Designed miniproteins, single chains, continued (2). Designs and how they scored, part 98

Each design is a single chain, and the fold is of that chain. pLDDT is the mean over its residues in the fold that is shown.

## One batch from the design tools (miniprotein)

Design m7640
Fold by ESMFold2-Fast:
Structure m7640 (fold): chain A 82 residues (1-82)
Amino acid sequence: GGAPGALYYVTEAIKDLKKGVEAYKQGNKDEALKYFKRALEKAQRGIEYARQADPNDPLRPIALELAEKVKEEAEKGIKEVS
């Protein structure tokens, strides 16, 4: 849970985001969309864990910022493919 859980989900979201970008470059829009949606779901979970983290945890604001950025990139990918 907390910031460690947020960083785990952010890391997994980044992996899915990269797979989405690669699928899109290969012209596989259906696969790209699935990966971008998975990245979005994981980034949203990362945001939720970061928000539930101890307010005094110095990693909380870092995890939240990273999760929000991955969410924005995943949303852009979904719009580009859709």
Scores: mean pLDDT 87

Design m7641
Fold by ESMFold2-Fast:
Structure m7641 (fold): chain A 108 residues (1-108)
Amino acid sequence: AVDPAEQIAVAARSLAETSRKAAEYAKNGDGKKAQEIAERVAQASRRLIETARAAGLPDEVVDYLREAADHARKAAEYIKNGDYQKAVEHARKSAEAFRRAAELAEKA
C-alpha cells in the first residue's frame, strides 16, 4: 500500500487543479460546469478529510483540507445564486488551501 501522507498529497493536488478548472468555468460564465465541479470538489474534500484524520496526519493538514472544502462549498452556492465573481474568488481560495495541504502532507 502507498504511504497515506503521499496519497493525501496526490489527492489534494488533484483537487487543487480541479478547483482551478471550476474557477475558469465560472469566469467564462459556464455556471453549470462550474457548479458540477465545485460540488464534486466539496464532496471529495469531505472524504479526503476523513482519510487524513484516520491516517493520523497533522492537524494543520486537516485544517487546510477543511478550509478548502468550505471554499468549494461556498463557490458552488455562489454559482447557484448567479454570483460568478464571488464563486471565482472562493474556487481559487479552495485551490490554494488544497495546495497548502498537499505541501504539508509531503513533509509529514
Scores: mean pLDDT 87

Design m7642
Fold by ESMFold2-Fast:
Structure m7642 (fold): chain A 83 residues (1-83)
Amino acid sequence: AAAELEELGRRAVEEAREALERLEELAEEFGLSPEELARLAAEALRAAAEQVRAKGKAVGAEEVGERTARELEELARELEELA
């Protein structure tokens, strides 16, 4: 349970970083400007951070949940600067 949350969190952060590097390409695919996609992605990452934090507490992995949430919030902050 806790180990699964840690693995999922690590993969989610990696996928988010990869998407950030491909932001212009993804924006074109969705018919959005890079700034519009960055704003939407930042909102989604902040929502995910809140869910991960809550899930971590629910399964007794608060430290893992908090660490992953902070990483997602940092990525959201980088995206907000692009928007």
Scores: mean pLDDT 77

Design m7643
Fold by ESMFold2-Fast:
Structure m7643 (fold): chain A 97 residues (1-97)
Amino acid sequence: METVYEEYYPSLSVKAKVTRSADGVEEREVEGEGGKSHVRVRERRSLSADGVRHIHIEMEYEYDGVKHRVETDIVLSADGRVLRMTSKMDGPVLKLK
């Protein structure tokens, strides 16, 4: 894995990092915090031989000590049409109401 670039946004307290592998898989990580909020997003993109794009997104959000996690899988056709999208949410019992 090779780090392509890193970005830091002082005014937003956000840091972003993009890493690409020799097989064409791209991974991006974004982390930000402000006040009582903390957000971390991880994204993995891969391209199959038929031009289909696979995107896996993990988002962790914390506000005032309460943690939420969302995982999303997206499959895009070569022309950019959404073929499949699935999301899983995980969090404290109070979130299920």
Scores: mean pLDDT 69

Design m7644
Fold by ESMFold2-Fast:
Structure m7644 (fold): chain A 85 residues (1-85)
Amino acid sequence: MSDEELKERLAAALRAAGFSREEAERAAEVALGILEEVRRHAGEAAGEALRRLLARIADARDRAELLAALREADAYLQEVGDQLA
């Protein structure tokens, strides 16, 4: 799956979970931007770990699964940030 495909799948999952088109597209774009920053500053292994978390968000079947996956991604980003500080 390409980054463009991941972005499209994230936006679709967010819309299915009840977010507006604008909110879903903006959130997907922000997520892909964060992924590129993680790859650039923490390396490819960290980027792959975040990419797997984003794929779990894209595969979320309902709002509760989506929020759980988002919390996991947020916790991972905090860990990466602390390691780089």
Scores: mean pLDDT 78

Design m7645
Fold by ESMFold2-Fast:
Structure m7645 (fold): chain A 82 residues (1-82)
Amino acid sequence: DVVKKIREVAEEAAKKSKNELAKEAIKLFGEAVIAAAEGDMEKAKELEEKAIELAKKLSEEDQKKVLEAAAKMAEVYAEALA
């Protein structure tokens, strides 16, 4: 189940972060990838845009961690399509 794998990656990444905004950004990226996996591309885009807005408010180090988590979730989705 690709949705469960994406959710696990998001939860693990959020748990490792001590920054509340970073946790929220990771969660929004997770929901965006899940929406894409479910075929709701409009919702996926909206959630991704919100996650990016939150990530921009973070320190460069926390922003990098959020984007690394988002990339891992996107890789899980891409593998499911291959």
Scores: mean pLDDT 82

Design m7646
Fold by ESMFold2-Fast:
Structure m7646 (fold): chain A 60 residues (1-60)
Amino acid sequence: GDVERLKAALLALPRGERLRLLLELAGNSQDRPTLLKSLGLSPDISEEDVLAAVREILEE
């Protein structure tokens, strides 16, 4: 699903870029669609799915 695709895209990034994008995705709702597009993902991914992916990655 969207959570799995977002996690895969974020985990493919270098750790520094990953941490920056995790913070931006969790904190800034206005930039979120643009950030999702930059990762090659749908801008329509729900806030709930974005936050679920962020939480699962932070468990690393």
Scores: mean pLDDT 78

Design m7647
Fold by ESMFold2-Fast:
Structure m7647 (fold): chain A 74 residues (1-74)
Amino acid sequence: SAAVIAAALREAAAASKDPAVKRILETQLRLDQAGRSLGEEEAAEAAELEALAAANREAVEAAAKAIAERVRAA
């Protein structure tokens, strides 16, 4: 379910110490939930969603760090 992806984004936001990065991740979480909370995400796909959530968390953390670096460089 989109909730699994949302949990990964929320964990990334919670782990962030930078308020700007946290705000960016929270905004992305809301956008992602709006787009992905609709549709068919069955419990039968739970194992695949768990793997996707883990991969998404890694990507979100990497993106947040890259954004923070660009903001600090500007």
Scores: mean pLDDT 55

Design m7648
Fold by ESMFold2-Fast:
Formats: C-alpha cells, sequence, structure tokens
Structure m7648 (fold): chain A 68 residues (1-68)
C-alpha cells in the first residue's frame, strides 16, 4: 500500500520535471518510481497496478533517454 503510493508520487514528480523540460530529473524520478512499483508488484493486492505502472515508466524512460 505505502510503496505504490510513494511510486505514484515520484511518477508525478517525474511528470512535472518533464513538463518543465528537465528531462534528466524526470528520468531519475521515473526510475525511482519504477523501483517502488517493482517492490509493490510482490504484493498480490497491488501487483496488477504496479506491473502496469512499470510498463508505462519503462516506455517513458526509454523515450526520454532517446532524446538525450
Amino acid sequence: MELIGKGEELAVQGLKAEQAGDLQTAIEHYRKAKELYEEASKDPSTKERAQAGIKRLEARIAALEAQL
């Protein structure tokens, strides 16, 4: 429960950094959010939501890294 909420907060911080044009900071926040989602995916109650978040963050990180 706590891990998925913290992951969502970091994903929001990443989105704000991305909107501000700070791509490096956005990638750092997205990577940390992904780590928290990976931990949350070990809990059956949050697994599906966490795995969806991981896939979305992986795609977004790859897209931003391609711009650097």
Scores: mean pLDDT 82

Design m7649
Fold by ESMFold2-Fast:
Structure m7649 (fold): chain A 70 residues (1-70)
Amino acid sequence: MEHYQKGLELERQGRYEEAIEEYKKAVEEDPTNTKAQMALAHLLNKLGKTEEAQAFGKELKEKYPELSTS
């Protein structure tokens, strides 16, 4: 929870790399936090870090596959 808000504040300050780290922590602590997942994906795409975005998405699927619903 706190990490997601920290990420938002860092992003507002233009500290994008630190914001990415905070969003990652938010997702790791609460993998159901879709807002943090979306913020991370959007920021990584904005910075052209698509490989990093794909790697993180794969890691989430490996660690929490049961959270996926049809």
Scores: mean pLDDT 74

Design m7650
Fold by ESMFold2-Fast:
Structure m7650 (fold): chain A 69 residues (1-69)
Amino acid sequence: SEAEGKELAEQIRRDGKYILENWETFSEEEKEKILEVLRGAVKASRELGYEEAAEEAERLLKELEKLEE
């Protein structure tokens, strides 16, 4: 549903701010789990047609991958 997609996008935005702000404090295991969850969220959101949620998850994933360079 549109409501579910919007709610997921808002959740990813909120969690994403915290994750980006605290990225360097996470362990390597925690970082890998976060990246795995985000990759899953991108796939699931696209399959469900939750475009905004998919875009937010991809944006966060890209920013986190840059921090690992």
Scores: mean pLDDT 85

Design m7651
Fold by ESMFold2-Fast:
Structure m7651 (fold): chain A 119 residues (1-119)
Amino acid sequence: RIPKIAILGGTGSGKTTIALEIQEHLEKKGYRVSLHTDEKTVVVENPDVLLVEIDPSLPRDLLLFQLEDADLVLFVESPDTSEDTRAVVEELERRGLRVVRVRSIEEAIKAVEEFLKER
């Protein structure tokens, strides 16, 4: 099974930049990365990891549906993050999904590396 890493954060939280930096870091380490962000989509054959940016403006039920199959959820913390988005993150944590709260590119990369080492 190909692991899915979902990136969630408010508009302007830097989630697209974090997704792009994770892709570059993993590719330099020899991983094949399929990527979907607001700025670009890259599809590779036989990817080692799926990296998907999630639109926080989706209705709660659709957000939960799209995130429930993620093996890791990176929540990019920002002061501008809505209460609705925070409530979705809390529900994912309550359901036992692996959620890591990150404030920087370095924290996000570390979380992804730790996750992949356990696979």
Scores: mean pLDDT 80

Design m7652
Fold by ESMFold2-Fast:
Structure m7652 (fold): chain A 71 residues (1-71)
Amino acid sequence: SAEEERAALEAYLAALRERFAGVDPALRDAVLDALRATGDAYLAGDLEAARAAEEAGLPYFRAAMEALAAQ
């Protein structure tokens, strides 16, 4: 259901926020905002918007992973 899909997205984002707790807050928030935008588009059935949001978010996700690996 849409409610279960939303709940799964929120749980995923909460887990990622915890995983990125040691990353700069501005970078962490940029990653989470991009992933939320991607998830929101998928839940709305807008696959083109989901792809665009994912591509826009990739540089932030990469930077956050590099920052996490440097700890």
Scores: mean pLDDT 85

Design m7653
Fold by ESMFold2-Fast:
Structure m7653 (fold): chain A 70 residues (1-70)
Amino acid sequence: SDHALAHAVAGIQYLEAGDSEGAIEMLRQGLRLTDDPEVRELLEQGIRLVEQGDIEGAIELARQAVERLR
Protein backbone atom coordinates (compact mmCIF):
# COMPACT_ATOMS: atom_id res chain seq x y z
CA SER A 1 0.00 0.00 0.00
CA ASP A 2 1.31 3.47 -0.96
CA HIS A 3 -0.15 4.83 2.28
CA ALA A 4 1.62 2.20 4.41
CA LEU A 5 4.88 2.94 2.54
CA ALA A 6 4.52 6.71 3.12
CA HIS A 7 3.97 6.20 6.87
CA ALA A 8 6.91 3.78 7.21
CA VAL A 9 9.18 6.33 5.45
CA ALA A 10 7.86 9.11 7.73
CA GLY A 11 8.56 6.87 10.75
CA ILE A 12 12.21 6.49 9.65
CA GLN A 13 12.50 10.29 9.19
CA TYR A 14 11.15 10.88 12.73
CA LEU A 15 13.59 8.30 14.17
CA GLU A 16 16.52 9.99 12.35
CA ALA A 17 15.33 13.37 13.75
CA GLY A 18 15.18 11.97 17.34
CA ASP A 19 11.35 12.14 17.60
CA SER A 20 10.52 8.68 18.97
CA GLU A 21 6.86 9.51 19.74
CA GLY A 22 6.26 10.82 16.19
CA ALA A 23 8.02 7.75 14.80
CA ILE A 24 5.84 5.32 16.83
CA GLU A 25 2.66 7.08 15.62
CA MET A 26 3.78 6.87 11.96
CA LEU A 27 4.79 3.19 12.30
CA ARG A 28 1.42 2.41 13.98
CA GLN A 29 -0.40 4.12 11.08
CA GLY A 30 1.68 2.04 8.63
CA LEU A 31 0.74 -1.10 10.58
CA ARG A 32 -3.00 -0.21 10.33
CA LEU A 33 -2.68 0.35 6.54
CA THR A 34 -1.03 -2.98 5.60
CA ASP A 35 -2.23 -6.60 5.57
CA ASP A 36 1.19 -8.06 4.55
CA PRO A 37 2.17 -10.31 7.50
CA GLU A 38 5.93 -9.79 6.96
CA VAL A 39 5.52 -5.99 6.91
CA ARG A 40 3.25 -6.16 10.00
CA GLU A 41 5.89 -8.18 11.93
CA LEU A 42 8.68 -5.75 10.89
CA LEU A 43 6.64 -2.69 11.94
CA GLU A 44 5.51 -4.29 15.25
CA GLN A 45 9.12 -5.28 16.09
CA GLY A 46 10.33 -1.82 15.02
CA ILE A 47 7.85 -0.15 17.41
CA ARG A 48 9.05 -2.47 20.23
CA LEU A 49 12.68 -1.51 19.51
CA VAL A 50 11.81 2.23 19.65
CA GLU A 51 10.08 1.62 23.04
CA GLN A 52 13.27 -0.17 24.23
CA GLY A 53 15.51 2.72 23.04
CA ASP A 54 17.11 0.73 20.18
CA ILE A 55 16.73 3.44 17.55
CA GLU A 56 19.32 1.98 15.14
CA GLY A 57 17.56 -1.43 15.23
CA ALA A 58 14.15 0.23 14.72
CA ILE A 59 15.44 2.15 11.66
CA GLU A 60 16.83 -1.09 10.16
CA LEU A 61 13.51 -2.95 10.57
CA ALA A 62 11.52 0.03 9.22
CA ARG A 63 13.84 0.12 6.17
CA GLN A 64 13.16 -3.60 5.62
CA ALA A 65 9.39 -2.89 5.79
CA VAL A 66 9.83 -0.08 3.21
CA GLU A 67 11.68 -2.46 0.83
CA ARG A 68 8.91 -5.07 1.25
CA LEU A 69 6.21 -2.40 0.50
CA ARG A 70 7.98 -1.27 -2.73
Scores: mean pLDDT 87

Design m7654
Fold by ESMFold2-Fast:
Structure m7654 (fold): chain A 76 residues (1-76)
Amino acid sequence: STEEAIRLAREGVEALKAGDAETAVKKYEEALSLLKEDDPNVPDILYNLAKAYEALGDKEKAEEYKKKAEELEKKL
């Protein structure tokens, strides 16, 4: 559900604040799996996923998710 996805995204934010970027990625990916691509919560989760990948040193994935978020945000 959307509510569960938002909860998972919040858990991802807390994991990032704690320095656990790997757990943050997992939580954000789980949140995205519960949402349709056109859900208004998706761009924010994708931006946070990009930050988590940046923290992991995965610059390519960070840029990919940031661009995806920007593209979807233009449709909202």
Scores: mean pLDDT 85

Design m7656
Fold by ESMFold2-Fast:
Structure m7656 (fold): chain A 70 residues (1-70)
Amino acid sequence: DNPLLLELEAGNAESFGDYKTAAELYTQIGRLYYNQGNYQKAVEYYTRALSLDPSNEEARALLAQAQAKL
């Protein structure tokens, strides 16, 4: 629930080369911002997730939903 802790975990996954886990964590951060009504930050984090794992279907679907709110 704490985006700062998720950001630290995502950074650690990236430094370890685990881009799939990093993308999942960034998707989770994006979802937290989406639920707060901060669609701009949600788009930012979902876009970052897709840059690390372009095959992440969940991040792609959530990105489209967040963009539709802008």
Scores: mean pLDDT 86

Design m7657
Fold by ESMFold2-Fast:
Structure m7657 (fold): chain A 69 residues (1-69)
Amino acid sequence: REEALRLLEEALELAREEDPEVARILESGIKALKQGNVPAALKGLEEALELARNPEVKRLLEEAIRHLR
């Protein structure tokens, strides 16, 4: 869980510069995860992964999702 949060924070920093829409979805997903709502977080993170264009953001999201499953 802590490792997933770290990866998501790194993805969020990259997305803020590259893709503001993905950044917004990531902020929502991180918030849900911090509230303990893992299913809602996973749904948001999977949506962010579909929309992400930056390959590094995609890799970080895939790794974070793996840690949450």
Scores: mean pLDDT 79

Design m7658
Fold by ESMFold2-Fast:
Structure m7658 (fold): chain A 82 residues (1-82)
Amino acid sequence: MARELAERALELAMEAVRLGAEAGNKKALRLGIAAALKAIGALFLAELAEETGDERLAEEARRDAEEAIRLAEEAIRLAEEA
């Protein structure tokens, strides 16, 4: 579950980076990159949680993935607004 959220977050973040780059909007691009890095961290934590069975790591991965989705959505909005 946490891994699926993190994978979705990364997909959205990569789309945000693409849109920000195409729009030439440096703020959107920076937020998209931040979202991608957060999503990668969430994936790492989710994988570590699966390996160790540590529910705290799974919860942290879920929170990080949710934050990455929020950042990616904000970046996409900025890119679409110009």
Scores: mean pLDDT 85

Design m7659
Fold by ESMFold2-Fast:
Structure m7659 (fold): chain A 79 residues (1-79)
Amino acid sequence: VLARLREALAAVAAEMEAALAAGDEERARALALEALARAVGEEAAELAAKGAEAAEAGDYEKAKELGEKFFKLVEELEK
């Protein structure tokens, strides 16, 4: 699963670099989320995005809960 995640991110790396060079951080984040969804599925990608949002808001309990759900889904993909 982690290897697939790295490959998916590598596949969009050039587009992410171009977006960051243009100052388009929203596009770079969208490309990263799309790559994550391709590697681990939409549900796990949404949990990761919500966890990051909760952490940025200072809601560490919610971020931890969402992170645990994300890793459980990732573990199921390895079976």
Scores: mean pLDDT 73

Design m7660
Fold by ESMFold2-Fast:
Structure m7660 (fold): chain A 55 residues (1-55)
Amino acid sequence: MLKELYKKAIEEGAEVLGIGSFFRGILERMDRSVVEKLLLSLIKQGKVLEGLEDI
């Protein structure tokens, strides 16, 4: 599950990228599969987006 990968990446010292409320709102309204692919790509690069663990 994406949430587990997100949490593990943070525990391993991944860079946490802040996003504005505007972008958070957009991502929450996007198709879940598209958002998951985006987040997985970032996790593979050692990065996570703040506040998106619940997608």
Scores: mean pLDDT 72

Design m7661
Fold by ESMFold2-Fast:
Parts: sequence; structure tokens; C-alpha cells
Structure m7661 (fold): chain A 60 residues (1-60)
Amino acid sequence: MEGVEAMRAAGAEAAAERFERALAAGDSQKANLYGAGGVAISGSEEAGRAAGRDMRAAGL
């Protein structure tokens, strides 16, 4: 998952782990919350685009 990896690489480890679990659970609300938080901590537009792709791949 490109977005999860980008968040981890930027030090947003806890948000990345929660985002990955939310994706696996199909929880769109938690995926949006932790994805947005992890992207904000990363400061990376590419992490935002990658997180959006991870959500689409998970059917969210």
C-alpha cells in the first residue's frame, strides 16, 4: 500500500498502522480519519494521492 508506506517513511507510524487496519476492515470513516492525519503529518501531496489509491483499491 503506497500511502501506508509513504506515511511510515515520513514518521507517521501510528496513523499508518491505524489507516492500514481501517482499510483491511472496510471502515471508510476511520480510513479517512487516519489517512488524513497521516498525510498531514507526512507533509506530502504524493502521500495524499497514494492514500486515495489505497482506499480505492480497498473499495472505499
Scores: mean pLDDT 81

Design m7662
Fold by ESMFold2-Fast:
Structure m7662 (fold): chain A 64 residues (1-64)
Amino acid sequence: GPATEEALRAAEEAIRAAEEGDRERAKQYSMKAQDYAVLAAARGDEAGAAEAGRAAHEWGKKAE
């Protein structure tokens, strides 16, 4: 659904920012991806939410 798609887009942007060395942008998009993943899970897309959440968390940690 839309929340899962937004979570995945935010996760992709966080990964791109982290690869470019933009720690602040990577953290911001990681947080957005987590927020959308929580919303997706609340709407019943638990598998999509878990996938997006994992990617966001992993790349958010690398940005530190």
Scores: mean pLDDT 72

Design m7663
Fold by ESMFold2-Fast:
Structure m7663 (fold): chain A 66 residues (1-66)
Amino acid sequence: SAEGYLAGAKFALQRGDYERAVELAEKAIKLDPNNPEAYELLSQAYEKLGDTDKAEEYRKKAEEVR
């Protein structure tokens, strides 16, 4: 479920597994592309990975789908 992937992404982010957080958040977006929480988690994961451009892109996407 989308909620399952979001919970997994949040857990991965908290544990420092940022690549896993990206993977799970992307899967959540594929199931529900209008959920802003998925884009927020993806933005946070990319920020932790040092990809500032992707972090900003997904932050803006989260705002668009609210």
Scores: mean pLDDT 85

Design m7664
Fold by ESMFold2-Fast:
Structure m7664 (fold): chain A 78 residues (1-78)
Amino acid sequence: MFDTEEAAKAALEAEVDGRIVQERREVFGGPAKVYEAYLLPEPLAGGRYFGAIVGYSSEDVSDRSNFVEEILLVIERR
């Protein structure tokens, strides 16, 4: 778990390089936003898993998929 959204975003950006399984979910009837679930495919050292649900605008998704607008949930799994 992260103390701030900025810390969580920085951690996600660091982990995006080659080790996160990405699952995209679109919100029906919502504004132009896209939600992506990131979950590490394998446990980290100590047998823990990390995942996050990230929201960002469809405009950023079209041009740059690495921009995080908001983090809805950060999940730590055993």
Scores: mean pLDDT 45

Design m7665
Fold by ESMFold2-Fast:
Structure m7665 (fold): chain A 64 residues (1-64)
Amino acid sequence: MTKTITIDLSDPEAAVEKLTQAILETAKKMGIDISEETARNIARIIVDEALAAGRKEISVQVPE
Protein backbone atom coordinates (compact mmCIF):
# COMPACT_ATOMS: atom_id res chain seq x y z
CA MET A 1 0.00 0.00 0.00
CA THR A 2 1.00 3.67 -0.34
CA LYS A 3 0.42 6.50 2.12
CA THR A 4 -0.13 10.13 1.11
CA ILE A 5 1.92 12.65 3.09
CA THR A 6 0.96 16.33 2.85
CA ILE A 7 3.84 18.79 3.27
CA ASP A 8 3.05 22.37 4.31
CA LEU A 9 5.00 24.96 2.28
CA SER A 10 4.57 27.82 4.80
CA ASP A 11 8.03 26.82 6.14
CA PRO A 12 10.08 25.98 3.01
CA GLU A 13 13.10 24.70 4.97
CA ALA A 14 10.92 22.31 6.99
CA ALA A 15 9.20 21.25 3.76
CA VAL A 16 12.58 20.45 2.15
CA GLU A 17 13.60 18.29 5.13
CA LYS A 18 10.26 16.41 5.21
CA LEU A 19 10.38 15.80 1.45
CA THR A 20 14.04 14.71 1.67
CA GLN A 21 13.09 12.06 4.25
CA ALA A 22 10.11 10.92 2.12
CA ILE A 23 12.37 10.58 -0.96
CA LEU A 24 15.03 8.64 1.01
CA GLU A 25 12.46 6.28 2.56
CA THR A 26 10.78 5.66 -0.83
CA ALA A 27 14.14 4.98 -2.51
CA LYS A 28 15.15 2.59 0.31
CA LYS A 29 11.88 0.62 0.04
CA MET A 30 12.26 0.44 -3.77
CA GLY A 31 15.88 -0.77 -3.49
CA ILE A 32 17.26 2.41 -5.08
CA ASP A 33 20.56 3.73 -3.69
CA ILE A 34 20.42 7.52 -3.41
CA SER A 35 22.52 9.88 -1.30
CA GLU A 36 20.93 12.20 1.27
CA GLU A 37 22.48 15.17 -0.57
CA THR A 38 20.91 14.11 -3.89
CA ALA A 39 17.53 13.61 -2.19
CA ARG A 40 17.78 17.05 -0.53
CA ASN A 41 18.65 18.70 -3.87
CA ILE A 42 15.62 17.04 -5.51
CA ALA A 43 13.42 18.12 -2.56
CA ARG A 44 14.65 21.74 -2.84
CA ILE A 45 13.82 21.85 -6.57
CA ILE A 46 10.32 20.41 -5.97
CA VAL A 47 9.59 22.84 -3.11
CA ASP A 48 10.91 25.85 -5.08
CA GLU A 49 8.84 24.93 -8.15
CA ALA A 50 5.70 24.43 -6.02
CA LEU A 51 6.20 27.83 -4.35
CA ALA A 52 6.77 29.49 -7.75
CA ALA A 53 3.44 27.96 -8.87
CA GLY A 54 1.67 29.50 -5.83
CA ARG A 55 1.01 26.20 -4.05
CA LYS A 56 0.52 26.10 -0.26
CA GLU A 57 1.23 22.37 0.10
CA ILE A 58 2.47 19.34 -1.81
CA SER A 59 1.29 15.76 -1.49
CA VAL A 60 3.62 12.80 -1.95
CA GLN A 61 2.86 9.08 -1.96
CA VAL A 62 5.27 6.88 0.01
CA PRO A 63 5.20 3.08 0.39
CA GLU A 64 3.96 1.80 3.76
Scores: mean pLDDT 79

Design m7666
Fold by ESMFold2-Fast:
Structure m7666 (fold): chain A 82 residues (1-82)
Amino acid sequence: SKEEILELTKLQMRALGVETEIELALRNPNTPEERREAVIKEAEETLEEIEKFIEENKENKEDVELLKKEKERLEELIEKLK
């Protein structure tokens, strides 16, 4: 549906934003601990939203595959920042 496409797009944009924040934190060795923790928390919340979308939209195989790849990328980035 149009609403589902908009929700998917919003979720992908949010994931990209969080990935960018993690990348910036990883590039700066002086990133404060509090900022690192805040970015990790936002990334974990984004992962929860991705997991929920996958569970609720199991029938849409293409969208689920795209989000599973996004989830794996976010999980890898979170581990690098920890």
Scores: mean pLDDT 84

Design m7667
Fold by ESMFold2-Fast:
Structure m7667 (fold): chain A 60 residues (1-60)
Amino acid sequence: SMQGTAEEIRERILKNPDALDELIQEAEKTGNMKLYEAVSNAVMRLSGNPGAEEVKVEAP
């Protein structure tokens, strides 16, 4: 769809985690700040806890 709602973006990321990087790159390339914001919101809702993997083992 032409409209990147936060729900659609979240669903896309759920299906393919690599889509997150693609969406961010697209937002940056096209200057679409609205898309970037929607992606950030989707990630926050998906993760619920940023750095979940970092908590497991701390690197020197």
Scores: mean pLDDT 63

Design m7668
Fold by ESMFold2-Fast:
Structure m7668 (fold): chain A 55 residues (1-55)
Amino acid sequence: ASEEEKQRILDGSIAIGKQLGIDVGVQVARREARELGLSEEEIEELVKEIRKRLA
């Protein structure tokens, strides 16, 4: 996935997390990132960033 695609997942998951809670935002991010073919390492870094911004 491109850096732009990763940023879109991050921004969307943060918006969802603010509305529905951190766990929902993280779950959406994991699903979208896997669908775009991100590695497990890339998915975990994305989740870590989401958790930092919503904590």
Scores: mean pLDDT 83

Design m7669
Fold by ESMFold2-Fast:
Structure m7669 (fold): chain A 74 residues (1-74)
Amino acid sequence: MLGRPEGRETLERARETAERFLALDPRSAELWTDLGEVYYELGEYEKAREAYEKALALDPRNERARKGLEEIAA
């Protein structure tokens, strides 16, 4: 969705940072979860879903990623 949330710069920076770290360590379930949360806050729900699914593939016990998927599915 289009919008101008005050935190957008912070969210874009967080996304960029997470993507950079994932390029170095693509097996970090926590980084994928953080990226999913950033996409969710940006309103990019498809990308958020993909990131949460990736996090759960790496760590099926990741409660944050599971909750994120439930919120998107609702």
Scores: mean pLDDT 76

Design m7670
Fold by ESMFold2-Fast:
Structure m7670 (fold): chain A 58 residues (1-58)
Amino acid sequence: LEERLEELAKKYGVSVGNLRTLLRLLQQGIELSPAEVSYMLGLSEKKGEELLKELRSL
């Protein structure tokens, strides 16, 4: 799991800490939109959607 988060952090150019926080929020049932993820991480909406799907698959 941590290794996968590190791979995603490198792929999307974001911090592992931020990904860990987002994953925790998703696991707690907090609904996150692609736009919110993109805004928080400085990504395009398309990249935010891709990342959100990958996090949900963990």
Scores: mean pLDDT 79

Design m7671
Fold by ESMFold2-Fast:
Structure m7671 (fold): chain A 88 residues (1-88)
Amino acid sequence: DIDKFAELVKSKTPEEALREIAKMLGKEEAFDKLIELGVDDATLRLLLNYFGALLSKSNAERYRQLLIDALRGAGKEEAAKIVEELFS
């Protein structure tokens, strides 16, 4: 799965790669809600790091917290709630 993650990151846009990974994790609905809220490329890259950490079973909680803090710092409270509630 980590090899598949690496290939998706190289061959697709961050959004396309994340959509495929969200399907693998059963988080498609949560991902679609984040995209609807208009998160930027930097937030998508941080979410990609979080999913990578989940697949490698390393430091996922730290990346999740960084993502939540970044979204709240940007005033995107609804997106932060999606990460807290649907990606936990």
Scores: mean pLDDT 70

Design m7672
Fold by ESMFold2-Fast:
Structure m7672 (fold): chain A 98 residues (1-98)
Amino acid sequence: ARAEAERLIREGVAALAAGRYEEAVRLFERAIALDPDNALGWGLLGVAYHRLGRYEEAIEYYRRAIALRPDDEGLWEALAEVLEAAGRLEEAAAVRAR
């Protein structure tokens, strides 16, 4: 349910703030399993994987979040940043030009 997913997201955000990135991933994965339409959960998985240096997974999760909320400028900015970190500079420039 959405309420349960939101609780897991709040717990995962606390784990992210504490630098416990692998724990945050597990919490966010559980949240999106319960509520796959939760764009925040997908975006936060992107953040956690970016912090872990796992850029291709971060890109995938940010793109899923954007598919759910294409009007969220913060998600497009986060996608551009992770594309730059991954060395995918042409794609990052295209995202920033949006």
Scores: mean pLDDT 89

Design m7673
Fold by ESMFold2-Fast:
Structure m7673 (fold): chain A 119 residues (1-119)
Amino acid sequence: GSRAAELAAAGIAAGMGAVPGLTAETAGNTATVTGGETEAEKEAVAAGAAGAGQGGGLTATVEGNTGTITAASEAAALAGAGGGAGAGAAAAGAAVGDAAAGAEAGGLAGAGAGAGAGA
């Protein structure tokens, strides 16, 4: 993947990983987000992945309590990535019942992904 895609994935993982009950890791241009065993955490992963997948250059899939978000290799394809990543992280936070943590996570995810896209 490109450096822009790696930065986008890192921003998504940092944002969604800040949501209570979620953990996130990166590998190249892919962010993997795992929730716990509660319904709220599973819904948070699903909501976060769906929101992130609406961003330009981001592809999101969900299986059980695990969401995988892959950033496109071309920086031009990532123009909308910051918005999608931010929306996804915010949705995840709201689903776990912590709107303030969701807003903070959204800002972090959007900033990281947006920086990658703009580079």
Scores: mean pLDDT 69

Design m7674
Fold by ESMFold2-Fast:
Structure m7674 (fold): chain A 82 residues (1-82)
Amino acid sequence: KRTEELNEKIRKAANGELSEKEKEELKKELLEEAEKLVKENSDTEEAYKATLEPYLEGVEFSLKIWLGEELSEEERTPKRAP
């Protein structure tokens, strides 16, 4: 249910229907959910720290795409039509 709510907000953000404040709140919620998932799947604090950093980087990258933000040169991937 939580995942469905986040997915719906992401869709609205991609359509440009969210305000800047709502986009910031969505980013915060997604990062908090990501941290929770990493913690749930980590047996130790060391594993948590090692997994958290790359996972959050991936989430932040996805958020830039899903929220309609411009990607940096290094993050830019050519969008090929299927």
Scores: mean pLDDT 66

Design m7675
Fold by ESMFold2-Fast:
Structure m7675 (fold): chain A 106 residues (1-106)
Amino acid sequence: SKVEEAQKYFEEGLKLFEEGKYEEAVEKFEKALEILKELAPEIGEDNVLIALMYFYLGLALFELGKYEEAIEKLEKALEIFEKNLGEDHPLVKLTKKKLEEAKKKL
């Protein structure tokens, strides 16, 4: 399944992220996101799983000092999270906090 393939890349990316291997984590999260975007006509373009990939891409890019790129990914994640989860959800609050942190680095 394409969903299972995307999940595998996501899990690999999370392990690399936890190990501080941020460039390798970005590559895995980008592969997961690419697969999920191919599935967007079936799962929806505003799918929370797509938002989660943007979120972790933003976090990894932040750790690499790529603040402008991190902001772009986190803003995409926030838009989808707010639409699906509501403004009071922990993921929405965390994404807003990470966006504020990234913007302060510019």
Scores: mean pLDDT 87

